Designed miniproteins, single chains, continued (4). Designs and how they scored, part 39

Each design is a single chain, and the fold is of that chain. pLDDT is the mean over its residues in the fold that is shown.

## One batch from the design tools (miniprotein)

Design m13328
Fold by ESMFold2-Fast:
Structure m13328 (fold): chain A 96 residues (1-96)
Amino acid sequence: MDPEELEKEVFEAIAIISLAVGKIAAERYGFDDVVELFDKAIDIVRKNPEAAEKILELVTKYIPELDAAFNAGDHERAKQIAEELVKEIEKIAKEV
């Protein structure tokens, strides 16, 4: 494998792991609708691995807001942030 293909696989793995951490947090709080949103985001990354680096950059920007919402037990805010994240991920995936 050349270095570019390896780098792509690493970004895909890190993006999926980052989203999976958010899913686990949502499951711990019982926010089933937020869990479904993270599952959708993970599916988009798996289907569009070439977008993984940009998706990871986006996910890292949302982490502080998601963490604050989960720590506050704010279901509505967590859902709003997750919905916005999925929408932005879908947009990046379409820009191929």
Scores: mean pLDDT 84

Design m13329
Fold by ESMFold2-Fast:
Structure m13329 (fold): chain A 80 residues (1-80)
Amino acid sequence: SQEKLKEEAEELFQKFEERVLEAIKAGDLETARKEIEELVKELTKIRKKLEPDLSEEEIEEDAEEERKNLLESLERMVKN
């Protein structure tokens, strides 16, 4: 169901936040970036199920924009 997929996405974000915060505190930016890549991959799978009418190009563009936003957020957290 759509609700179940939303819950799965929310759970992925929570786990991601915990792991990224832990990696940042440890100074391990490589692990933080790896977690971002894994999150984008899993969210893309969920998005394909929620919006099956999206083209492959649209899915790829959305994934790239999300990756960019998460990386920018990570840089702000590290620098401030």
Scores: mean pLDDT 79

Design m13330
Fold by ESMFold2-Fast:
Structure m13330 (fold): chain A 109 residues (1-109)
Amino acid sequence: SIEAVAIVSEDLGRVAEAMGVKVGGTGSFTTDRMNQAISTVDLSDNSKTQIRQIAKLVDGKPIYLGRDEQGRPLIIIHVDTKVADQVISLARGIPSTTKVERIQTSLIT
């Protein structure tokens, strides 16, 4: 099964934009394409390390870019339930991350 992980992070928002995701939009990307985008964004080595590990776990999965209730970059990643805890842990390791939550029902068509 799949579930959604919602992450509020400036660094992840910038990576999503570098992949060509527009605010309010969704895209699906290979790990290689995500790693290419990560390399083009000015990020700390720690942020790059955490985001590259997330990219490995979310290969081909939908990524949504939006704004939270405070206007901060909100990224929603659809992941296999088996890796959701790892993605949450890695997202919390990104210095720009202010919120990470698990969404148990992903009815995104």
Scores: mean pLDDT 84

Design m13331
Fold by ESMFold2-Fast:
Structure m13331 (fold): chain A 78 residues (1-78)
Amino acid sequence: SPIAKKVREALREGKYYLAEIIPLKEILEIWKESDPEHAERLSKVLEEAEKLIKAGKYEEAYQLLKDEMDYLVRLEKG
């Protein structure tokens, strides 16, 4: 998968926040039509992560994105 390749490259380079943001952006594109309420929530999380990245707060951005990914994984399993 092109997404999996980008995630692996981000992990290899120590850019853990990119490893999280890449799959979340793909989920957002899928959800824009099928689940607009969850798409709105995810869009706001990505906007906050982008602000943190711009401010050089990569660890905080990573934690925010990881928490959202964990939330989405639980949502799909429940």
Scores: mean pLDDT 76

Design m13332
Fold by ESMFold2-Fast:
Structure m13332 (fold): chain A 69 residues (1-69)
Amino acid sequence: SKGARDAARKAALEAGMTPEQADDVGISAASGSEFGPEAAGLTAYFAALDHGLTKEQARKVGEAARDGA
């Protein structure tokens, strides 16, 4: 959903990711949101980890994606 995408993207930017990385995390959250809020959170979490965020930072990004879905 747009909510999951926008929330994940914003949280990724706040965590210090580049706009390009944050866009990728947002797209991952949107794709996951087709399977529900928990899936949006998981896809955003793993995308954030793949871009080098710590587990704590990635968890916050995933939580934002879940809550935005």
Scores: mean pLDDT 85

Design m13333
Fold by ESMFold2-Fast:
Structure m13333 (fold): chain A 80 residues (1-80)
Amino acid sequence: SEEVEKLIKKVKELFEKYRKSTDPAEQKRILREIAELISTIKNEEDRKKLADYLQKLYNSTDPEVQKKYEEEIIKIIKES
């Protein structure tokens, strides 16, 4: 749907800002914005999975692992 496409675009833009940021406080703020967008998803199980992946992404120090969590988040949003 167009609504899901807009949500995916916004989340991808926020992940790009996250990757470009060197400030942990800014990174945490960006992740909170993504969490707020995720809260609009109607399926409770999908919201719980997305929140878990966001937490794992924040706690990861490996860029390749972070990218894998980004991909999983986008996949769940597409399938929601």
Scores: mean pLDDT 82

Design m13334
Fold by ESMFold2-Fast:
Structure m13334 (fold): chain A 67 residues (1-67)
Amino acid sequence: SRERQARARELMRQGHSLAEAGRELGLSPAELARVAREMGIPVSARQVALAMQGRDREALRLYLEEL
């Protein structure tokens, strides 16, 4: 999974969303949250799970509640 996490990091650098990278590479929400935090994006595994399900409004609401 470390190799897939590195590929997710590259996809995000190329302008792909975190949810797109996760769906393409089959990464768990927890693995994607780790990659995002390493890139300076402060997200939880729960927020990533909601975004991967296309529930972007719920992911954004949770993000704002945790600020």
Scores: mean pLDDT 72

Design m13335
Fold by ESMFold2-Fast:
Order: structure tokens, then C-alpha cells, then sequence
Structure m13335 (fold): chain A 94 residues (1-94)
């Protein structure tokens, strides 16, 4: 489905963000976060209005945490919050 295709694209972007962080490339990780944010908004727009709002609220909270950790170059927190964001996306496929 379009939702599944978009979710797969988001998960790939998040994996690319994790790879950038592992390589110490926090600037690339930030760029990938911006890309993921756009895709997450698109995914939310495809969900029923109540589910989409709940999804987007959870995703925005995790995006903020990832962004703060990227800016701090906090490897452990970035990896943890990216994994939390991946779980939020995976739950949207249920």
C-alpha cells in the first residue's frame, strides 16, 4: 500500500541517519532527520485524522529529541531516539 511504501522509505531514511551517526557525520544525520520529518508528515496525512494526529504528535516529540541529541553529538541518545522513532513508524503499519 502507499502507507507501507512511505513507511519503508522513512525506515530506510532513519537507517541512513544511524549510519551517518556511526560515521561521526552529524551534519548528514541532521539532513536525514529533515528528510524523515517531511516523510512522517506525509505518512500522517494518509492515516485517519485521529490516528494521524496521534502519530504525528509522537513522531514530533521523538524528532525533537533526536535533533537535540544530534546538536549535542550525543551518540547514545541519538541511537536510542532513532530506534524509538522507528518503532513509532512500525506501529503505524498495524
Amino acid sequence: SKIEELAEKILKTLDEMKEAVKNGDYEKARDKLIEANTLLKELASLLPKDEGRAFLAKARQEIQKVLQAIDAKDYDTVMKEIDNLKKIVEEALK
Scores: mean pLDDT 88

Design m13336
Fold by ESMFold2-Fast:
Structure m13336 (fold): chain A 89 residues (1-89)
Amino acid sequence: MKLTVTVTYSGSTATVEIELKPGERASATATIDIDGSAPPVIEVRDEEGNLLARSDDGRVEFEVAGTRYLVTLTIDPATGKVTVEVVPV
């Protein structure tokens, strides 16, 4: 299934599309313009645009098709590189 993960950090937004296969891991990277130190806001949406989960601490869990997933972010403030990982838990 397709997921849209939107990351907002210090007023800048990056969006990545992730194809999830049941029980498998997926990751994507983007670049975001980082100008502050506010914690990131994560939103996870399905392919119909339904909000599955939201978090403001750089970590969120959601359940889809009977499988629970953990979303984690790694943000490099020196480069603006954002890595989004989705893993089954």
Scores: mean pLDDT 76

Design m13337
Fold by ESMFold2-Fast:
Structure m13337 (fold): chain A 56 residues (1-56)
Amino acid sequence: EEEKREQAREIARDALDSVEAAKANGSTGAYPKGLTPDSPSPELVAEAARELVAER
């Protein structure tokens, strides 16, 4: 459970970094990746992303 939480934060961090890079470039044809079928729950990743945004 704790392990999944940390994985979710790493995935969210990578996704946020990719989004910021896309904004800097204006427009991109590819979106960030980080999720796989075996990844943490999408809800967990979304919550981690919200926390990371608040921390930034």
Scores: mean pLDDT 60

Design m13338
Fold by ESMFold2-Fast:
Structure m13338 (fold): chain A 71 residues (1-71)
Amino acid sequence: DELEEILRRAQELAKRAVEYARKLGDMEEIEKVNELLQKVTAAVGAGDLEAARKYLEELQELLKRLEEKLK
């Protein structure tokens, strides 16, 4: 199921993003990650594939930015 796959991927991305934000000491970034994960979870629960994909993409972009800050 594509929605279940999106949710699983979002959970993995959120876990890494929280770890990176923690290393940076940025509590606001941790909050943003949790908000995006909640939005993905809500979209998946509603069966809204378009919204789930959109929020997953935002989470992917956030993870990439956090990873770049650690390099």
Scores: mean pLDDT 85

Design m13339
Fold by ESMFold2-Fast:
Structure m13339 (fold): chain A 87 residues (1-87)
Amino acid sequence: MEEEKKERAEKIAESLRALAEHIKKGFEEIGKKTEYKEEIIKVAEEIAKKLEEAARLALEDLEKGEEAIEEVLKEASEKAEEIQKKI
């Protein structure tokens, strides 16, 4: 793997981990204040976990990481629409 690709993978991994933490903390805060359904919280946790997994994969193989990121973003978009309809 080229050095430049490794640096890019590291930055992507950092960004994805930060996003996963923000998602987890955001839903923890909401869950404390509202009667949010367990289903919605579980979806947020699954998306956060997949973002962390995509970050690890990107560090090992950037192309596979990018593919994993695309899948997570698609799933997150679909789940965000479902959540908005329920709220």
Scores: mean pLDDT 70

Design m13340
Fold by ESMFold2-Fast:
Structure m13340 (fold): chain A 101 residues (1-101)
Amino acid sequence: DLLPEEEFKRILERLEKELPRAEAELRELLRRRGFSDEEIETLLELWRRYVELLKKYAEALREKKYEEAEKLKKEGKRLLEIMDRLLAGELSAEEARELLA
């Protein structure tokens, strides 16, 4: 993984609670790590989708909609796989965006 574990955990917690503010901090971290602006925007879009999905997943569990929760869990895993491949250089930003469409 290319992100410092402590910084990554802190940013994820903030993304769950304070998405717009956390995005600015994450953008600067990724820029310092050598990612291009297009890669950063693509990663931020993936993380926005993931955070929104986590909120829907928590709601589905609270409402005992277990089939909906399972579908959301699988979608979340897909988003993380795309993000991991982009971070590893296995996907370009354009290829990652095509997978999101």
Scores: mean pLDDT 74

Design m13341
Fold by ESMFold2-Fast:
Structure m13341 (fold): chain A 61 residues (1-61)
Amino acid sequence: AVEELKKEIDRRKEADPEAASLVYDESVLKSEEDKEEVKEYLKEVTGRPVLERPEGAAAAP
């Protein structure tokens, strides 16, 4: 769930701010709304934009 990712981002940002960005995984989030919420939270917490990682998402129909 989104809450789990937010908690993990918060924990990692304290120890390893770079690792906090790596916690974000689109494969875990199936809902676009959840993806956007996590991206916004990560940006607010780390103060940096989310990395573009379309892993397996660039599949043309």
Scores: mean pLDDT 62

Design m13342
Fold by ESMFold2-Fast:
Structure m13342 (fold): chain A 93 residues (1-93)
Amino acid sequence: LSEVLRLEAEFGVELIKASVYLLIARKELEKGNLEEAREALEKAEEAVRRAEEIIRELEKAGAPKEVVENMRKAVEELREEIEELREELEEAE
């Protein structure tokens, strides 16, 4: 229980980081700051990778299947947003 709660909290932090960096990347892209947008996008990708690692640890720690599935869905949605923004960055070049 304690280990699962710690990992859930860590997952939440990485999810927030990914969302914040994705927002920064979009804002910088809108301003034409392509380098800053790319840097923010890379940080969002890093946070998503850490979140995926935490999901694997939660699964090993015996977290409920429903919790793990919901977390995987959240990560997948963020990965889709990252891919969309990456395509927009390539077009803006």
Scores: mean pLDDT 86

Design m13343
Fold by ESMFold2-Fast:
Structure m13343 (fold): chain A 65 residues (1-65)
Amino acid sequence: SMMEEIEKVQKEGEELKRKVRERTEEAVKEAEKLSPIMVDAMRGVGDIGIAATDTATKSKIKKIE
């Protein structure tokens, strides 16, 4: 059903966001060895990655609806 297809896309989006968060945490730990500015930069990149994933997920759901 359309609902099952939407749920699958939502689960894929959540899994991608989880991976983005995990890689951001890894990057932040490495950035902490360099400077506070690098930590803020890595957090910013992570936020962009999550926002992009959310936008892509919503776009894909819109095509199913």
Scores: mean pLDDT 84

Design m13344
Fold by ESMFold2-Fast:
Structure m13344 (fold): chain A 113 residues (1-113)
Amino acid sequence: MSIEEKIKELESILNDENASNEDKILALLELAELLIEQNKYMEALNLISTSAGYEATDDYDELLENAIEYLEKLSKSSNKKIAKKAYYLLGLIYEHEGKFEKAKEYYEKAEEL
């Protein structure tokens, strides 16, 4: 599947009223990962923040705080796939912020699930 086709499928799941909350959260986390991989980091933070119920903003510090808070909440999910993806995204965010030891801790938590 092309990256463009994958993004379209994930966006479709997020907007599908018949999709489970867990499927929507998994689609959200996968889409955020793809955006970070494409160097669309601000778009990824906005996606996570708005999915948590916050309004869209261009304030970097606000987006970062909102995204981390929501991902930390999702990392406590009883759904291991959600928890694993949330830990992995926390790792990616802390790596982007230059906090490599904290990023390693979250990557290790993702690997253990």
Scores: mean pLDDT 85

Design m13345
Fold by ESMFold2-Fast:
Structure m13345 (fold): chain A 79 residues (1-79)
Amino acid sequence: GTVSRTLKGGFSYDGSKLSPEERKEVQELLDELHDALRNETDQDVLNERIKKIGKEIEKIMKKNNVPYKISFDVTLTRD
């Protein structure tokens, strides 16, 4: 059957306060998040991947005192 995905929230930050290396780390984490959102079919695994990625992004933001908003709530439904 088809898997439907509902995403609430998102991510925003002031990238000007990050080094080029840290911007690359954030982009790599966002790429992992997009992979999880696109390809993960297990709700529990998806939730754990989102939590882990979100926590790593928060560490980078807090380390650099960067204002950010991060909120991801994703629900998978199957036919």
Scores: mean pLDDT 75

Design m13346
Fold by ESMFold2-Fast:
Structure m13346 (fold): chain A 93 residues (1-93)
Amino acid sequence: MMEELAKKMKELLEKIAKSDEKEQEKLIKELEKLVEEYMEELGLDESEKKAMRNGLKLAIEIAKKANKEGVSIEEVLEKLKKEAEAEVEKREE
């Protein structure tokens, strides 16, 4: 169940990163519906649902940034990691 959800979410996020604006809105709605249905099936409490919704919003923003920059989601994540590492180094100097 969890592995199947993760695979479907990854496929939808990759499609969002490659799609035009109109298709992107449709894919985002499909992804949100998939996650809501999964949370209902698991019987998650309100705190757990909020955490999953926040994670989903972050994933969608990363996919949108990948689309805008014409790069993969993985490339956006690597850039964010390098920027975070550079910021930490600046704070220790």
Scores: mean pLDDT 75

Design m13347
Fold by ESMFold2-Fast:
Structure m13347 (fold): chain A 90 residues (1-90)
Amino acid sequence: MKTEEALKRLKELEKNGKAMTDEELKDLLENIAGIERETIDRLLAGDESPELRAAYEEAQRRVLEALIRAFEREGAAAEDIEAARRALAA
């Protein structure tokens, strides 16, 4: 998933009132944050190792930064950025 495609998916999820699926979350983490699928699978399985927790926090930061850049390119308001953050956290 490219940043622009990720933004579109997040807007669709917010519009439909649906939480993000595990597969959509994995796509965001892999394609935007560059986290390997195997690492994402271990994180979602509840591996509480400090290294995997740090990788998850870094991945969330990279996804949010990529979304902010996409919103800047599209000229979105601060409210739209906040909406994307809420959709990602759901």
Scores: mean pLDDT 61

Design m13348
Fold by ESMFold2-Fast:
Structure m13348 (fold): chain A 80 residues (1-80)
Amino acid sequence: VDEALEYLKKGLEAAEKAGDEETVEYLKRAIEAAKKGDLVSALQYAARGLEASRKAGDEKTVRYVSEAMTALGRELYRKS
């Protein structure tokens, strides 16, 4: 969870610098969900942020959000 939160925070900062308000909103929601331990909602919001950042052509934010989703998925499936 801590690793995923670090990547989500870096993605949020990159999206803010790019002026991508749509991605910023999704990443804020993903961070809130992850902090509450709701990894499913965190993944869903991160996925929407990934789509928004791809549409904006922000490869830096795409990179950070992709790493956050990998960390969230690893944590979610660690028990399987």
Scores: mean pLDDT 83

Design m13349
Fold by ESMFold2-Fast:
Structure m13349 (fold): chain A 83 residues (1-83)
Amino acid sequence: VVEEAEKFVKENLDKVTDVEALRREIEKLSGFKEGQEETLLEIGKSLAEKHPKSPVGLIYALAVLRKKKGEEYVEELLKEAEK
């Protein structure tokens, strides 16, 4: 699940226009229970297919990565989006 989430995020980083808004949305999902990671990633992928120009799918993938790899890892990915 982590490898799939990382690939999804990297493929969609160009859709991020407001990193601060994205951070706030990720925080809202940070309380999901362990074991829901695959479900959240599938929701994110589905949303990206329906809304290909929207970063909404990234919120779910980044929430999964934050839980599995930690907050600092997600911050490094978001810094790449700002460049």
Scores: mean pLDDT 74

Design m13350
Fold by ESMFold2-Fast:
Structure m13350 (fold): chain A 90 residues (1-90)
Amino acid sequence: SKEEKEIVDEFVSLYLSSKSKEEFIDNLEKKYPSFFLSEEQKKKILSLNLKDFIEEILKSYYLQVEKKKLDEETLKKIVDEIVKRIKELT
């Protein structure tokens, strides 16, 4: 499993290299073959603000790729760090 810092660095880098939230999801699906979102799930999460969008993506990533559920405090910590770095770099 990847360390939290590696997940933060990877998600920030991938988000910043993506032209849209849709492209970010596409890039995650290409990089992680086990990561999959249905069209209904995509429509729902694409309508969310940045923080909620990253939270939903991270929850799905950990369940599908890492095969584990993060505790709420760890999830919020990782989400907050990703969002903070995205805002600092844009």
Scores: mean pLDDT 85

Design m13351
Fold by ESMFold2-Fast:
Structure m13351 (fold): chain A 81 residues (1-81)
Amino acid sequence: ISPEVKEALRRSIERSKSPLAKKILQELLEDGEMLAVALGVEAAIESRPRKPIEEVGKETGRSPQALREIEEALREARRAE
């Protein structure tokens, strides 16, 4: 959980056109545990060999659907850069 990630999330909340993405990004900003899960999802997407999202779900206790929603919110955050 870095200050730069929090700033990126704040900018993405302002720029996001999706109400769902705004809600998820706001929850990530307020809940450090959810932010840690989101960073795990991002690392799994960007890393090689790519870690399956199902394994990230087992490690973090989140459902694959919730992880995909976080992935989409993180894509909005990356677009802000």
Scores: mean pLDDT 61

Design m13352
Fold by ESMFold2-Fast:
Structure m13352 (fold): chain A 86 residues (1-86)
Amino acid sequence: EGQKYLALAQEHLRKAVQALQQGDYQKAADYAQKAIYHAQKAIELGHPDGPIVLAQGYSALGMAYEGLGETEKAKELFEKAAETYS
């Protein structure tokens, strides 16, 4: 079950990164939020790779918010990404 949520998180993370590359920051934020949700579920189910994908999700969401001009929200998300490795 943890593997299922990790796979969903990774797929949404790939879509978020693709949207960032295309400059579609709203779409990137939507996919990054879905990646974060599924990564958190993978962590709850004990998947060891959940924290890595969660950190990547926070980073992608932060980059999306920077693109949208939401600088303070972006900073908070980058801090969450850094803390997730701790």
Scores: mean pLDDT 88

Design m13353
Fold by ESMFold2-Fast:
Structure m13353 (fold): chain A 69 residues (1-69)
Amino acid sequence: LSPALRLGLRIAVHEIETHDLSVEEAKEVVLNAVRAYGTEEEVARLEKRLAKAKTVEEVIEIAREWLGE
């Protein structure tokens, strides 16, 4: 991951953890970060992975996997 995308995803995870977001809102926060700082391939991979998430916790776990955390 680029340093910009790593920072973007960390900010996204923090935003999700500090606000009572819906699953759809949590997905959008992560997708907005990768759209802003990632490649087209990274956007496509994250969109596919996030489509399977059913809970906010799963969205956070997916973002943390991408951060290597």
Scores: mean pLDDT 84

Design m13354
Fold by ESMFold2-Fast:
Structure m13354 (fold): chain A 95 residues (1-95)
Amino acid sequence: DPVEEALRLAEEAIEIARRGGDLEEAERLIREAARLLLERAEGEERLEIEIIEGLYLIGLGLARMLNDEELAREALIRAAERLVELARRLLAKRR
């Protein structure tokens, strides 16, 4: 199930980021989670994924301008948490 896999990947990205692990690896996991969610998302849910990605890119850009690795980590965790919430909502609709 792409939604269950997306949930697993987003949760793994949060764990990596919180443990001070490789942010590039965590970003790859978030990108794959978003791609999988887009395969099952319809209408407003697709727009929500695009907004989550847009907010992440703004946060990452700001972190780079400030040379703030912690801000980059926080932006990544927030994006992953939003993808987890969306995945859980999509799974609930399939009951």
Scores: mean pLDDT 84

Design m13355
Fold by ESMFold2-Fast:
Structure m13355 (fold): chain A 93 residues (1-93)
Amino acid sequence: MEEEKSKKEVEEDIEKLKELGAPQWLIDALRRNSGLPAEEAELNLIAEILGVSVEEAREIRERMENADSPEAEELHRKLLSHFRELTEKSLAE
């Protein structure tokens, strides 16, 4: 039941994002990760954004969860910065 609702919500979000001029890579990423568990979807998105393997994305996620590490905070900031750059670049194309 929840899976069917999530799929409908994802398609509605995709249509809204298309109307707002969202980049194709974001739409493709949302569709490709639709219906997956949240953790798996997150790892796939990190891997795609950074251009690394899912295994490397898992290590990055685990390091980010160690909030007491300055390295984890830097990784989180870099991920957000890279996400913004990809979004701006795609919108410019």
Scores: mean pLDDT 64

Design m13356
Fold by ESMFold2-Fast:
Structure m13356 (fold): chain A 90 residues (1-90)
Amino acid sequence: MDEAAKKAIELLKKAMKAVLNGDYDTAKKLIKQAKEQLKKVKNEKVRKALEEAIEAIEEGIKNKDDVLKLTGSVLRAIGALLDAELELSK
C-alpha cells in the first residue's frame, strides 16, 4: 500500500475534524502536511482524489462564514477521501 497516500488521508481526516470544530488554523497546518505527502503519492487516481479533498477543504475554509458553502465543501471532501480509501483497498 502507498504509505504517502495513507499519511495524506489521515492528515486530511484530521484537517476535516478541525474544520468541523471551527479550528481553521489547525486545518490549514494539516493541509500543508498533507500536500507534502501528496507529492510522494504514486497512484494517480488516489492522488487526484486527495487533490480534490484538499481543494474542497480549502474552499470550505475560504467560505467558513457561508454555512451552505462550508457544508457543501465538507461533503465534497468526505466523498473525495472515501474515493481515495476505496482505490487504496483494491
Scores: mean pLDDT 84

Design m13357
Fold by ESMFold2-Fast:
Structure m13357 (fold): chain A 93 residues (1-93)
Amino acid sequence: SEKEKILKAIGLVLRGIGLIIDMEKALEEGDFEKAKKLTEEIVKISRELAKLGFVKQAIKLLEQGLEVAKKHNDEETAKMLEEELERLKKEYG
């Protein structure tokens, strides 16, 4: 059902935004291990969004996460997000 896909996508977007907020807090606290785990969850959510046909929302979440990682000089997290962005753009672009 299209309505079921939309509702699931809304839930995934809201969860993704929450994870980005938690990731920025972890980076502000210097908890790079927690930031990495939160980033892995953001990547999973972005993949689920893309599979549901919400590719633009998936890309937007990854781009927002990447901006936060770069702002806090987390090179490992930035690389993970850049690699996933390139993957999504190649698969769905």
Scores: mean pLDDT 90

Design m13358
Fold by ESMFold2-Fast:
Structure m13358 (fold): chain A 77 residues (1-77)
Amino acid sequence: MEEIRKAIEKGEEVTYETDETTEDEVLGEAVSRVLEATDGDISKIKDASSSVDEEKGEVIAVVELESGAKLTVIGKK
């Protein structure tokens, strides 16, 4: 939490791994982590997206903040 909060303040990028393997679950975890770090302020979220990297066997969720900060959560298949 503190690491994500500091990254949001600085406009930095942070990456986490998760045991979730579906796009919905990985994206849900990424959004939940950002909401926890922002005390539930959804207005600070600029964009949230997920994708699958079949070559790496990874599900990738990215949440972009209005501050320019970016949280990436990676689930492995």
Scores: mean pLDDT 78

Design m13359
Fold by ESMFold2-Fast:
Structure m13359 (fold): chain A 87 residues (1-87)
Amino acid sequence: GKLYKTTFIDVKTGEKVDALISEEDLKKLEEAKKTGKTVNLRFTKDANGNIIVSVETPIPGGVGVKVLDIKKEGEYVEIYYEYVRGG
């Protein structure tokens, strides 16, 4: 499938992670933003050092990710997020 270039921005720390995301996983992030539901993000590294992100169901009682904003700039997508604990 098509991979998109993305930057994940933690709004609390200002930390940025550059990653590649599939169209399917990007749609999951867009849905999470619309619904306010938390997701889990998994980052894996390929043989060339590229970081690939997958979007998964939150771990019960664990730290989840809230998607606050998604900004599209040409071929690049910026994802603004925060970590939230169940509390």
Scores: mean pLDDT 82

Design m13360
Fold by ESMFold2-Fast:
Structure m13360 (fold): chain A 81 residues (1-81)
Amino acid sequence: SPELEKAEQVEKEVDALVAQGDAALAAGDTQAALDAYRRAADLLQSFLNEQRNVTSALPRPRQEAFEKKLAEIKAKIAELE
């Protein structure tokens, strides 16, 4: 479905941003890591907010997996602030 294809694309983009943040952190660039993690969190939060207002929302397990991923990214941000 178009919703599942969008979810897969969002997950790939979020995972790429998290990987970018992790690489920046490994290089000692805390600011670049924070910027990447914040972009990942904003993208995932925006997608989840869109899902709240649709009749055909993502299946619960998929939505819960995304909410857990968002919480993990927010925890990474909090540790660096």
Scores: mean pLDDT 83

Design m13361
Fold by ESMFold2-Fast:
Structure m13361 (fold): chain A 83 residues (1-83)
Amino acid sequence: SELEKKIKEARDEANKLTSEAGKNLSEAYQLLEEAKKSTPDESAKLTARANELLKKSEEYRAKAKEKQDQWKELARKLAEEAE
């Protein structure tokens, strides 16, 4: 059904967004650790890049939540139609 297709697509998108959030978060922490060992100028650049990645991670997590909420609502509608 179209609802089953939309549920699968939203779930797949949520999983992809969660994966992207995790990758950005991991890279951000690696850059912050490198910043601790760097010169002041390089530390500032690494910290700025890490903060950018942390922001992207939060944006991906927010989008993933929207897709999770979407497929859960679609799954509820599918269950109601099966009754």
Scores: mean pLDDT 87

